# Designs tried in a protein design run: designed miniproteins, single chains. Part 15

Each design is a single chain, and the fold is of that chain. pLDDT is the mean over its residues in the fold that is shown.

## One batch from the design tools (miniprotein)

Design m527
Fold by ESMFold2-Fast:
Structure m527 (fold): chain A 60 residues (1-60)
Amino acid sequence: EEAEEKRKLGEEYRKKGKYEEAVKAYEEAARLYEEAGDYESALEAEVNAGLVRIEAAVAK
């Protein structure tokens, strides 16, 4: 499923320290989950995007 693929891309970018790309991938996953009516997975993806933003802000 496309939403799941975007979520996995977000995880991969986060592992590489590519925080901007990770946030975008998680946000795309959340949007796709919402379009599919999977609001729980959409919220989880939004939470992960928020966590990556915090990681980016702390990382120097």
Scores: mean pLDDT 81

Design m528
Fold by ESMFold2-Fast:
Structure m528 (fold): chain A 96 residues (1-96)
Amino acid sequence: DRDKLVELATRLFEEYLELLREQGVSEESLEQLRKEFEEFLENSDDEQLAEGILSLQREIFGLELSSENTPENLEKALEYIKKREELEEELKKLLK
């Protein structure tokens, strides 16, 4: 279901932009990323879009990690693994 893949990609992308904004990325850079995302949506098939969704989830995870090696980073990594498996199963259903 293309529409659900686009909806999921858009939600993750907006989360990604918000995390970048919190890290002090400029509005000009965020607008450029939004333009590149729209071009990606226009030029991607369903499998490429699913791969893009998984890449966005990975990037979001990376931005949520502390710069220090903390027990919280291990908990976040374990949660990421679980959420990744759940997302992969959701994407398999959407690609049918």
Scores: mean pLDDT 83

Design m529
Fold by ESMFold2-Fast:
Order: C-alpha cells, then sequence, then structure tokens
Structure m529 (fold): chain A 60 residues (1-60)
C-alpha cells in the first residue's frame, strides 16, 4: 500500500541519517515510520544497520 511504501521510505531515511551520525533526523524519521505502521522490530533493525555503517566510516 501507499502507507507501507512511505513507512519503508522513512525507515531508509532513518538508516541514512543514523549512518551520517545525524541522530535527531534519524529518530524523527523512525518515529514517522512507526506512525505509518512500521514494526518496532523493523525500526530496531534499521537503527542497528545505520549504527554499524557509521562505525565503519569512523575507523580513522
Amino acid sequence: SMMEKKAEEYLEKAIEYNKKGDYESATRYAAKALRLGASLEKVREAIMEGQKLNAEKEKE
């Protein structure tokens, strides 16, 4: 559905912002995804993935 697609889009944005270290924007988009029906499990997975990618970028 359109709402499910939008929730997935917000989760992708949450991952990207978390990956960049912009935790305020990441949290905002994760909240938007939850409001559109994304599961807590999917949100947790998105945050974990973003944190992993951010950690790999900051290995200097």
Scores: mean pLDDT 75

Design m530
Fold by ESMFold2-Fast:
Structure m530 (fold): chain A 77 residues (1-77)
Amino acid sequence: LLEDAEKALTEARKYIREGDYEKAIKVLGDFVEKATGIPAEEIKAMTLEEVREKFKDLPNYVRGLAELLVRLSRILA
């Protein structure tokens, strides 16, 4: 649901502002895993192109949050 996606993004942004990147990644991962049925650890291992192709049939807001999860995970790797 879009509302759940907006809540997850808001919560993740709050944790990023607090410097708690692990919690931000956890919040995004939990939402994307629930929305896609794919483990967050598997999604974090994807490239941005792979995420876009794999989730092309899902709502754009789900794909957007999956891309954010991958980007944050790459920065902190």
Scores: mean pLDDT 80

Design m531
Fold by ESMFold2-Fast:
Structure m531 (fold): chain A 69 residues (1-69)
Amino acid sequence: MSKEAVKLEQSILLFQFVKDSEVFISERILENSTDSKKKQEVIEQLKRDMEIIDQEIEKLKEELKKLLE
């Protein structure tokens, strides 16, 4: 409703898109690689990236919640 709420919703959608893109790319690398070390590196990097992205989404959702309440 407010201009600030719209910006927060757009930011949340952008981070969700980034998250989906990271998963898509990682899945393709895992499908095409037979190297167990490379697969492990991709899994570990994806896990770290997901934690960071989820934390940012959660912060944005908290700000949005405060504006809507």
Scores: mean pLDDT 81

Design m532
Fold by ESMFold2-Fast:
Structure m532 (fold): chain A 61 residues (1-61)
Amino acid sequence: ELEKKLKEIEEEREKLNKEILEELKSNKKPEEVPKIVGEALRRLGELLQKELEVRREMRKA
């Protein structure tokens, strides 16, 4: 169960990384870069929090 949740978070992180790279590569407006990076950091932070919660539950044994 928890191992499956961890794998799902890892897959979501990989998809997010690809989306961020594609968005940065296609973006032609320098002023939008800080906004794109800010949104990326927020979403990566959310995934990190979810991973920490799963790892905390896994340590309950």
Scores: mean pLDDT 78

Design m533
Fold by ESMFold2-Fast:
Structure m533 (fold): chain A 55 residues (1-55)
Amino acid sequence: GPHELILRIAARELGLSPEELRRLALTRSPQELADLLGISVSSASAIKREAEALA
């Protein structure tokens, strides 16, 4: 579905596998994810919501 597609695109942009990005998003806070990936907290929060929709 759309959530899977968004995570796949985000993972490619960040040089990660979709599974690795999903795992990080589900195990880290938005701030920790933002710091780890070098992205904004807003972008990290969006990725986290997409990962949670698939959990």
Scores: mean pLDDT 83

Design m534
Fold by ESMFold2-Fast:
Structure m534 (fold): chain A 60 residues (1-60)
Amino acid sequence: SLEERKKAIEKIGKELTKKANEVRAQADYEGLTDEERRRRLMELTLEASKKIQEEINKIK
């Protein structure tokens, strides 16, 4: 159902946000540069984006 797929996408997005926040906290704790932080965040985003894109295509 549409609602089930929407919840699946929402969970993927929240999971990404959680991991991104962890990266930010670690970057601050270790004093990493914005560039390093951004690289790690981009890897997480790419993985999540692929999964979300597939779910969106099904909802369409």
Scores: mean pLDDT 76

Design m535
Fold by ESMFold2-Fast:
Structure m535 (fold): chain A 94 residues (1-94)
Amino acid sequence: SMLDEMRARLAAARAEAERLLAAGRGVEAVQLLADTVKEMVEGNPLVSEEQKAAVAAYLDSVVAQARTASPAERRRLAGHIVAMFEHLLDEIEA
């Protein structure tokens, strides 16, 4: 159920991020996804300290990139956060 709850939370964050992107609020969309993933990773005992550090560094980099990015690039960065976390959840489930 924890993985199902994390997948549901990611889906909800993705839906809100798509609304923010459509409204031209792309930096907020990327920040929302980054914050959501960070909270889920930090709170998950199945994620190693090494994985937590790597995820945090990646998300900080993506948010920094989003602040100077075009609207199209912000959408791409939002998609990268979702894809990365879906991959991480699949690895934990295996």
Scores: mean pLDDT 85

Design m536
Fold by ESMFold2-Fast:
Parts: C-alpha cells; sequence; structure tokens
Structure m536 (fold): chain A 68 residues (1-68)
C-alpha cells in the first residue's frame, strides 16, 4: 500500500509540472495560434489527462485495498 501512495505522490508532482507547461503553451498559442503551437498544446493536454486518470485509478486501488 505504501508503494501506491508513493507512486501517487510522484505522479502528482509530474502532473504539477505538466500543468505549468500547459499554461505556458496556452499563452504561446494565444499569442501565436500556429499549427505547431496547437500540436504542442494538445500533446501536453493529453499528458495531463493521462496523469489525472492514472492518479485516480491508483487512489481507487488504494481505497479498495484499505477496505479489503
Amino acid sequence: MEEIERRIEELERELEREKEELERLKEEYEKDPSLENVNRLVATALRVIGLEFEIELLRKKLEALKKA
């Protein structure tokens, strides 16, 4: 169980970094709505979604293990 909690903490730190990058890329896109900036923004947004999904799954697993 401790390993799952540590993994969640690691992913939350990665998510924080990716959200910061997403905000910067969004500002770049607003200044220059080029296809390159759109592609970078979309790729980073998908990474954020993936990290949020993985964290949620791990939280559900941890909760189930604590109840079992």
Scores: mean pLDDT 83

Design m537
Fold by ESMFold2-Fast:
Structure m537 (fold): chain A 83 residues (1-83)
Amino acid sequence: MVTVFAGVTVTGFSPRKGPIGTVIEITGKNLDDPSLKVYLGDKQAKILSASATRLLVEVPEGLSGVQDVIVSGTKVGQFEVLE
């Protein structure tokens, strides 16, 4: 079977912790892909700005504690949501 891979690459993100509404900067390659989605745990993060090398995403409401950061279906790290 042929698997289609998004050409999206993540090299890092910052910050690694913050309250709901924190803007996370994600760095990498092909981050302006129109099919790209970002999740924290099971909740989709709002993309505020997108470029080929940088995404700005907002931590969604209803999250607490350590959440997996998932970019285009790939876990890239963890973010700690502060209460």
Scores: mean pLDDT 79

Design m538
Fold by ESMFold2-Fast:
Structure m538 (fold): chain A 59 residues (1-59)
Amino acid sequence: GGRDLSRQATRLVRQGRDDDAVRLARQARDQGDTSGVSMTIQTARRLGRDDTADRIESL
């Protein structure tokens, strides 16, 4: 489900796998998990990965 995808996207951001994180965040958003995607964006910004956060916000 979307929540599993957004949780995995957040984990991928923490691992520096930003392209994979953006892909999973897009899938989570498409499945209606807006809250989980917001958490992924917040995590990316906290880690100084503003480019990744911007890519996810622009989905």
Scores: mean pLDDT 84

Design m539
Fold by ESMFold2-Fast:
Structure m539 (fold): chain A 73 residues (1-73)
Amino acid sequence: MKKRLEELKEEVVKEVTEEAKRRGASEEAIKRAVELMKKAAELKAKAEETGDEELARKALELAAEVRRIIEES
């Protein structure tokens, strides 16, 4: 599971970074978005392992915040 979580984090970081750069986001906004997406991926993985709906919801909230940061920057 840890290896799969690490792979997911890498894919998410790459996609978020590319999208944010295409939109002209600042380096600080990109760093923040990346950090939040890493947390979202980690919470999503834990939710899948435990079936915890609250962790799944928290992961979605973080992903939504990442989207907002990219769009506002």
Scores: mean pLDDT 76

Design m540
Fold by ESMFold2-Fast:
Structure m540 (fold): chain A 70 residues (1-70)
Amino acid sequence: MTLIPEAELLATQAAIYSAMGDILEKQGKVEEAKKFYEKALELYRQAIELDGSPEFEALRKEVEEKLKKL
């Protein structure tokens, strides 16, 4: 298993943005939540490009589904 440190950092940042999006969505701040989910998707996309881990792909899909439900 090869985890590229940069990919791990990007995935960690994406997870933080996703969590912030969840908080904003629960507060009814849909437009702000959407922006945070979009940032999370972009960061996961970059992480997957560096390291095609199925875990990163699953996390990206989770954020995509959250964005679709807004």
Scores: mean pLDDT 82

Design m541
Fold by ESMFold2-Fast:
Structure m541 (fold): chain A 62 residues (1-62)
Amino acid sequence: VDLEAVAKRVAEALVENHPDATDEQVRNIARAVADSLGIPEEERERFAELAVEHYRELKAKR
């Protein structure tokens, strides 16, 4: 699984639907998505941080 590509897609959806989300909210949603996708527990925090990073980057480009 390409964690970075999936995290970017999650971030894109979150910018669209939750443009005022906090880092904690983005992490919590990303963790739930990771669980649903069967991403191993040891990689879930990395996935959540990638989603937060992409979310921040996408918002900054607007």
Scores: mean pLDDT 79

Design m542
Fold by ESMFold2-Fast:
Structure m542 (fold): chain A 55 residues (1-55)
Amino acid sequence: MSPEELDREALRVLFDPRLSAEEKVARVEELKKHLSPEQQKGLDVALASTLAALA
């Protein structure tokens, strides 16, 4: 999977209504290992925003 496809997959995870906050965190952390530092930073912000909205 390309870095762009990995980033898109992470966004799908973040916006998947079937996943709990804990599951979203776990999947995003796994995907971050395959992403660039720039993409990891973007995902951290997106994850934090998603979790804040769920809380």
Scores: mean pLDDT 74

Design m543
Fold by ESMFold2-Fast:
Structure m543 (fold): chain A 65 residues (1-65)
Amino acid sequence: NKKAEEIAKKLKEEFPETLKLLAELAGVSEEDVLKGIANSSVESGLSIEETLEKVRGLGESAGVV
C-alpha cells in the first residue's frame, strides 16, 4: 500500500529516536514498529499527517522529541 509506505518513510525520517524507543519497549525491530504503525493507520483511516502527529505526541511524552 503506497500510503503505508509513505507513512513509514516519513516516520523513519522525522522520528527515528521515537521508533527506536518503541521497538525496544515492544521487543521488536524498528522495521516491525514502522509496519505496525503504517498498517494500523491505514486500517483506522488516519491521514499521513494525523499519523505523524500521533507519533510526535508519543515521542514528546517519552522525552525523545
Scores: mean pLDDT 79

Design m544
Fold by ESMFold2-Fast:
Structure m544 (fold): chain A 72 residues (1-72)
Amino acid sequence: KEEIKKEILRLIGEILAKIGEIFDLELELKRLKEEGGPEEEIEELEKRIEELKKELEELKKKMDELDKKLKE
């Protein structure tokens, strides 16, 4: 159980890092849209945000699986 707890803490760290990265990119995207920035840069940021959200969902799924093992 202790090894599983350590792995959960590591995943929490990765999840928080991804959330922070997504938040920063969302703010930059909002700023570019408000400033009428280049459409190409807007599309690149939107694509990167979607990629990070997908990675975040994968990390959350792994954490749920570990939490289930911890409860056993």
Scores: mean pLDDT 81

Design m545
Fold by ESMFold2-Fast:
Structure m545 (fold): chain A 75 residues (1-75)
Amino acid sequence: SADDAFAQEAGSAPQIRADAEKTLEELEKAVKEGAPRSVIRNLGLKLIAQVLRLVASGDVEGAREFIRRADEIIK
């Protein structure tokens, strides 16, 4: 349906996962390289938004995995 097409264009679970993977890689690099706290915070907020979108798409397990990986990076 048109509604399904709009959902696909707005971001499906696989697309949200790909975006979250990229954000997680950027976050890991920022933490490892000692980027400013504002940069790390902004990447963290972006990842949280993507994780919430992933939960909304029905991929709760993927969302849990991203949170676990992010926790490992920032501790």
Scores: mean pLDDT 78

Design m546
Fold by ESMFold2-Fast:
Structure m546 (fold): chain A 61 residues (1-61)
Amino acid sequence: MSPGELLAELLELVSERWEELSPEERAQVATLIGQALEALRAGDHETARRLIAEAREVLER
């Protein structure tokens, strides 16, 4: 799966679970998504995948 497809799946999961997250978890997820988008724009697909995975771990707690 491409990093863009992984990001799309992450955003769907964020949409489903946003109301269940604490303000701290919301801030953490938003920061990780922002960093993943910057990595994708820079062509750093490995960093983007890692950051997307970290954001998913927050959502899967």
Scores: mean pLDDT 81

Design m547
Fold by ESMFold2-Fast:
Structure m547 (fold): chain A 92 residues (1-92)
Amino acid sequence: GSKGAGALVDTVRGLKAAGATVKVSVQGDTLTIVADNLSQAGEDAAYAGAQGLKQAGATVTVSRNGTTVTITASGLDAIGLTGAALAIIGEE
């Protein structure tokens, strides 16, 4: 199953629910989620999302710069991941 696609959707929805501005991009098998205007709830959502992506089988890196967090995930199902990312971008 497309566990990576589900983890991506959950991550972005959690960040948006916390009030973050979210941008998603895909390059090959690598997903990048950039969340800006982070509150504490948004930071908690970002780390929970990173954990979900790791549980889906991704190699995940999280970095923070001020109120912006960047989550990079690689090794997920590229086709399912791209479809989920495009759907999320369309919801913005």
Scores: mean pLDDT 73

Design m548
Fold by ESMFold2-Fast:
Structure m548 (fold): chain A 60 residues (1-60)
Amino acid sequence: SKLKEELEKLKEEIDKVLQEIVDIEEKNDPNDPEAQEKIKKLKEQGEKLGKEAEELTEKL
């Protein structure tokens, strides 16, 4: 059950990151360098969390 709890927490964190990306994309010009940099960082964070979730899923 601990692995399932950790996986659910990671899923929630990933969902929050994806929502932030969507919010930035909706409110900013796609050519805005500041918005692009923020989205890049959020995508990198999401990829890291996704890999952690995948590793936990393989152990379930």
Scores: mean pLDDT 81

Design m549
Fold by ESMFold2-Fast:
Structure m549 (fold): chain A 79 residues (1-79)
Amino acid sequence: SRVEELVKEVIELLEKAEKSDLEEAAKYIKEADKLVEEIAPLVTREDEELVRELLEKVKELYKKVGEETLEKIAELIEK
């Protein structure tokens, strides 16, 4: 489905963010956020497992970069 394709793109962007420096990670996370906004209105009960996979990837990113780094990335996304 389109939701499955978009979720895979978000996961790939988050994986790239985990391997990137702070500035490049901010760019990937910003693109991922835009895709999540596109996905949100399309999600149905059938997509529950895909949403779970996305949440696990976000949890992995949080563990690798830490809360303070994610806050700095959020600032860079907004400039």
Scores: mean pLDDT 71

Design m550
Fold by ESMFold2-Fast:
Order: C-alpha cells, then structure tokens, then sequence
Structure m550 (fold): chain A 67 residues (1-67)
C-alpha cells in the first residue's frame, strides 16, 4: 500500500533527515535534500505500483518532506 511505501521511505531516509535537521549550512542542506529526493524516486520506482512509474520530482520532494 502507499502507507507501507511511505513508512519504508521514512525509515530509509531517517539518517538523511537527521543530518538535514542538524545541518545549518544552506548549501549542505540542499545537497542532503536532493539526495533524499533521489532516494524517494528510486523507492517509488521499486514499489512497482501504478504511481511508481509516474513518480515526479514534486511527489518525491513531498514524500521526503514528510520524513
């Protein structure tokens, strides 16, 4: 389900989210956020659902922001 995928994404991104929350440098935070978005995109593709093949950067960014 989408909730299971979101939970898995949250667990996979937890270390990056912790670094993002602790980082005060805007450039470093942007780099971490880009890595989180990339991870979300990969995980959405891997999920194999109807939404996975049509995942956009905006949906990936939204999912990353929820971590």
Amino acid sequence: SSLETESRIAQELAPLAERYAAETDPAARAAIFREMVRRVEEMMKEAGGPLAGTATPSTAAEAAAHV
Scores: mean pLDDT 69

Design m551
Fold by ESMFold2-Fast:
Structure m551 (fold): chain A 85 residues (1-85)
Amino acid sequence: WEEVLEGIKKLAEEVKKKVEEDKSMSPAFKRSVLNLMDTAVRLAEERKPKSMIVRVLRGLQGMALSAGWEDLAERIRELIAMVEG
């Protein structure tokens, strides 16, 4: 769980930076991304089932892909594999 929580918290910082630096996506889209990321962090801190965390991360990955944030989407994919493994 410590590695899972650390991985998710590191991803949260990466997501925050990407949202702050991005100038093309709408404020509503950015809020949705940050809300999903906050949900993933909360679920990990509460030690909720890994399947719930993976579901939220897959949603976040889909949003990253739709925004053209390919590097971030790949980071999310790697984290999903680590959480499932």
Scores: mean pLDDT 81

Design m552
Fold by ESMFold2-Fast:
Structure m552 (fold): chain A 64 residues (1-64)
Amino acid sequence: VKGKVEALSPSKGGLLAAIKTEEGEIYNLFIPESKKDEVKIGDEVEFTIDEKNPYKTEFVRKVS
């Protein structure tokens, strides 16, 4: 899944991002400390959503 970073907030061990998809859905995505400096508001990111738990998301990469 891909989406645009709408908001970033500090969290334990990284950042918590609000990601808006092309369909207008908003997901919460945890960005680990090692990758937090690569991601800014307005960036496009790729992430996965667990099929059985939509709250279980995983950061894959920054697209742009």
Scores: mean pLDDT 74

Design m554
Fold by ESMFold2-Fast:
Structure m554 (fold): chain A 66 residues (1-66)
Amino acid sequence: LEEKIKELEKRIKEDPNDAKAWFELGVKYLELGKYEKAKEYFKKAVELAPDSLIGLRAQQALEELG
C-alpha cells in the first residue's frame, strides 16, 4: 500500500494534472482510514477533470465521505 502511494506521488510530481493519479491517491488514503487526506485528493481530481468519469467518481466519493 505505502509502495503504491509512493508510486502515485511520483506520478503527480511528474504530471500534477494527472487526475487519475490524484483519484487513486484518494482511494489509497481512504483504505488507510485517512479520510481528510482522501477528501483533499478527491477534490483535486474533481478540479482537474470535472466532466470526466474520474471526476464523477471522485465527486461521488466526496459525497459519501461528507
Scores: mean pLDDT 81

Design m555
Fold by ESMFold2-Fast:
Structure m555 (fold): chain A 63 residues (1-63)
Amino acid sequence: LSEELQQDVNRAMALIHRGIADLLKSKGLTEEAIELLKESAEKFKEVDPEAAEELKKRAEELE
């Protein structure tokens, strides 16, 4: 798989995780949303640092 396609897939996954976190927050499950975002940020840290930083920032905003 090309690096470009891999990056696109990683960004799509990061956006999906953000969406799930927003849904969890809307249901009052804020701590679970924060955990999901932090776990996802750690997972993407070396593969897509830009996506990882975005997820980390979102987690921080929910705290």
Scores: mean pLDDT 76

Design m556
Fold by ESMFold2-Fast:
Structure m556 (fold): chain A 119 residues (1-119)
Amino acid sequence: MAEVYERLGEKEKAAEWYLRYGQIALANGDYETAIKYFEKAIELDPNNARAWYYLGLAYDKLGDYEKAVEYYEKAISILRKHNPEFAARALENLAVAYEKLGQTDKAEHYRAEAERLRA
């Protein structure tokens, strides 16, 4: 499916299918495969905020909090104006990742922002 849309030049549709493959791999605990699919989705559609978010989540599951922060921040930069509920979810995960990095002030800042977006 994804490969068919790639060959047809429908990059956004191909990215959506790679995102789905990545989500399935992530749910099965196959974080390496999930990362490869999310990276492919981002290559095809760099504005796919969901792909950035799930890439961050996959690295978070691996304990790579520095990469998790990087990709969550990228997702939030896209989501903040278009999907505040999803942005709030990404901000909560970002705050937890910053806490694991010992950056408590940043964690508190982003947690407060998440609460404001849900109010």
Scores: mean pLDDT 86

Design m557
Fold by ESMFold2-Fast:
Structure m557 (fold): chain A 83 residues (1-83)
Amino acid sequence: LRAVAEALRALAEAVAAGAPERVVVSRAVAAQLLVVAARLEGADEEVLERVLRLIREAMEAFDAGDRERAAELLREAAELAEE
């Protein structure tokens, strides 16, 4: 899941740096598409489910205005995707 981890790390940095909503949302969509690609290539479904849950929770925090929490959750998802 290296591509997923890299995308999530870049997304976390963008969120923490105050990137515009459109940039954050488009990168989150791209990361989710990479998770779909990883699933089609036979990646561990339990890991994929945990990564997707963390992305969802991160975007909920972002929508609530909590960019620090969103960035933390995205970094956690990236670390999980590297395993």
Scores: mean pLDDT 85

Design m558
Fold by ESMFold2-Fast:
Structure m558 (fold): chain A 75 residues (1-75)
Amino acid sequence: SVDQMQQLAQQGVTLNNQYRQTGNQSDADQFQQTHAQFGVTYQQLMTDPSQVPQAQRIYQDYVKSVTGKTRVMTP
C-alpha cells in the first residue's frame, strides 16, 4: 500500500543517515533490508494506475533524501 511505501521510505532514510554516521554493519544490513522492501512495494504499486502518481512522488522524495545527502561533487 501507499502508506506502507511511505513508512518504508521514512525508515530507509533514517537507517541510511544512521549508517552514514556510525559505519556499523548492523545499520547497513537494516538499511539494505528496508531498501529492498521499499523497492518491491514500489514495483507492486506501479502495477496499479490509480496508485502510480503517489508511488512516483514517494519514490522521488526517497531517492532525493538518500542520494542528495550522500552526493559529493568532485571537481
Scores: mean pLDDT 75

Design m559
Fold by ESMFold2-Fast:
Parts: C-alpha cells; sequence; structure tokens
Structure m559 (fold): chain A 82 residues (1-82)
C-alpha cells in the first residue's frame, strides 16, 4: 500500500542517518500495514544487526525470504548468519 511504502521510505532515510531505533519503528509500521512487505522485513533485519540483535535479524530475513523466495539479499544474509 502507499502508506506502508511511505513508512518504509521514512525508515530508509532514518537508517541512512544512523537512527536505527527510529528506522526500526518505521519498518514495523510498514509491516503492520502490509504484512507481506518482504523488503520491510529485510530492512528491519538490517537494523537489528546494527543493534546487535542477530537472532531477531535472522528471523526477519527468514520472513522476507518466506514472502519472496527470490529475495537474493535475504538468502545471502541467512547464509552469513550461520
Amino acid sequence: SEEAEKYYEEGLKLFEEGKYEEALEKYTLAIAIDPNFAKAYYNAGLVLEKLGFYEEAKAMYEKALELDPNFEEAKKKLEELK
């Protein structure tokens, strides 16, 4: 949805600014509006890695790949977080 995409884009901007907790909040809002938003799960995983929450990051990447089996970046992250 347009609303989920806007929250996702806000999250990207906050992530670029190093505002990881705020970025995670925006990705969480995007997911709440669109539970099938694979990219939002993937980017939530990136934030969780930056915050040192590796198991939670792995779960986000697994969900992203479940929603989009061709999501190469999520697949590579799961192989990295063995």
Scores: mean pLDDT 90

Design m560
Fold by ESMFold2-Fast:
Structure m560 (fold): chain A 62 residues (1-62)
Amino acid sequence: SLEEQTKRAAALGLEILREQGITPDEEAKKAMYDGARRALEQGANLSTAAAAGAQAGLKAMS
């Protein structure tokens, strides 16, 4: 389902941020989920959606 794919993409986005030494707060995690979902709705693959989620999380923490 889209929801399951979004959760997976958001989890991969979290891994991307953690590899950079970044720990997102709850607000950033929500932004990551929303960013990943938007990317998937626009036809992005899982890796692209994960990157979009990570970027949304970074923006929310700025």
Scores: mean pLDDT 85

Design m561
Fold by ESMFold2-Fast:
Structure m561 (fold): chain A 80 residues (1-80)
Amino acid sequence: SKEEILLKISEIVQKAIDDFKRKGKFSERDEILRTYRKVMEAIEKGDLEKAKKILQEAIETGSPEVQEVARKILEVIDEG
């Protein structure tokens, strides 16, 4: 369901944010938060293809740590 997808994405992002904060990776934290807000907005509007496009862009342009988080989120959308 949409609710299950949103919950799983929130859990992935929260874990990543906590990890980035602990490691002092504040730029990566801010980048994934911006990506997360756009992805959540797209999913809430029912536009899963837009959410996937946003994540694909983050995978192509982000730092290695942000790329890894974006891949995990994309897997949730593809499997949900």
Scores: mean pLDDT 85

Design m562
Fold by ESMFold2-Fast:
Structure m562 (fold): chain A 86 residues (1-86)
Amino acid sequence: VYEEKIKLIKRISEGAIKAIEEGNDFDVDVYIALAEMYRGIMIANNEISEEELKLIDGFIEAMRNKDVEKVKELSEKLIEYLKSKL
């Protein structure tokens, strides 16, 4: 399950960074929606830790603010956290 989470976060991060750098607000909103969907599903299934929740919330906020450096920082921390569970 964590391997699938890692792949998804990598895809969202890479896509969001590219969209922000290109000024593609529509694609940024799509990646935010994907991250919010992930967050909602994980909460509903009780499959998210408090630490993971803080990281995903920060990641989503960084995408909303179009802060590429924060998106990179928080996605890396999230992936590292998820890898620690493998």
Scores: mean pLDDT 84

Design m563
Fold by ESMFold2-Fast:
Structure m563 (fold): chain A 79 residues (1-79)
Amino acid sequence: MELEKLAEEYKKLGDEAEKNGDYFTAMRYYAKAGVYYLKAGDVEKAVEAFERMSEAAQKAGNTDLAEGFREMAERLRAK
């Protein structure tokens, strides 16, 4: 429960950073959200967080990093 709450807080911080155009910071917060969702056992929300991390990386101009994160999210969904 606490882990899922922490994940939700990091997701909100990522959303705020993205609104401000700070895509690198958004990527880092979405990454933390995804990790904490995984620790909480919520794979679906973790996948969503990592997909947002991928999108933030793309907007930051790092296409290779974005593709890597997208593949990671797909592998998690396949499990």
Scores: mean pLDDT 82

Design m564
Fold by ESMFold2-Fast:
Structure m564 (fold): chain A 89 residues (1-89)
Amino acid sequence: MEYLEKGKELFKEGKLEEAIEYYQLAILEDPNNVEAWKGLAKVFEEMGLLETAIEIYEWMLENVKLSEEERKEVEKKIEELKKKLEEKK
């Protein structure tokens, strides 16, 4: 709970490396915390590390308990990021 909120705060402040640490701590407390996994992936997206963000979303599909809606959201996000990666060279 506290780690997830702190991660979100740090991400909003642009403290991306610190946000990663707190999202990872939130995941360590609850590996099924979908918001923490999404937060972690969004930080890597913001850093321009699109392949790493895709890997995190793909890990979620295989290892995290997702609702049908969350699963579809993650699948669409993977498609979006793969398209952006193709445009990058």
Scores: mean pLDDT 84

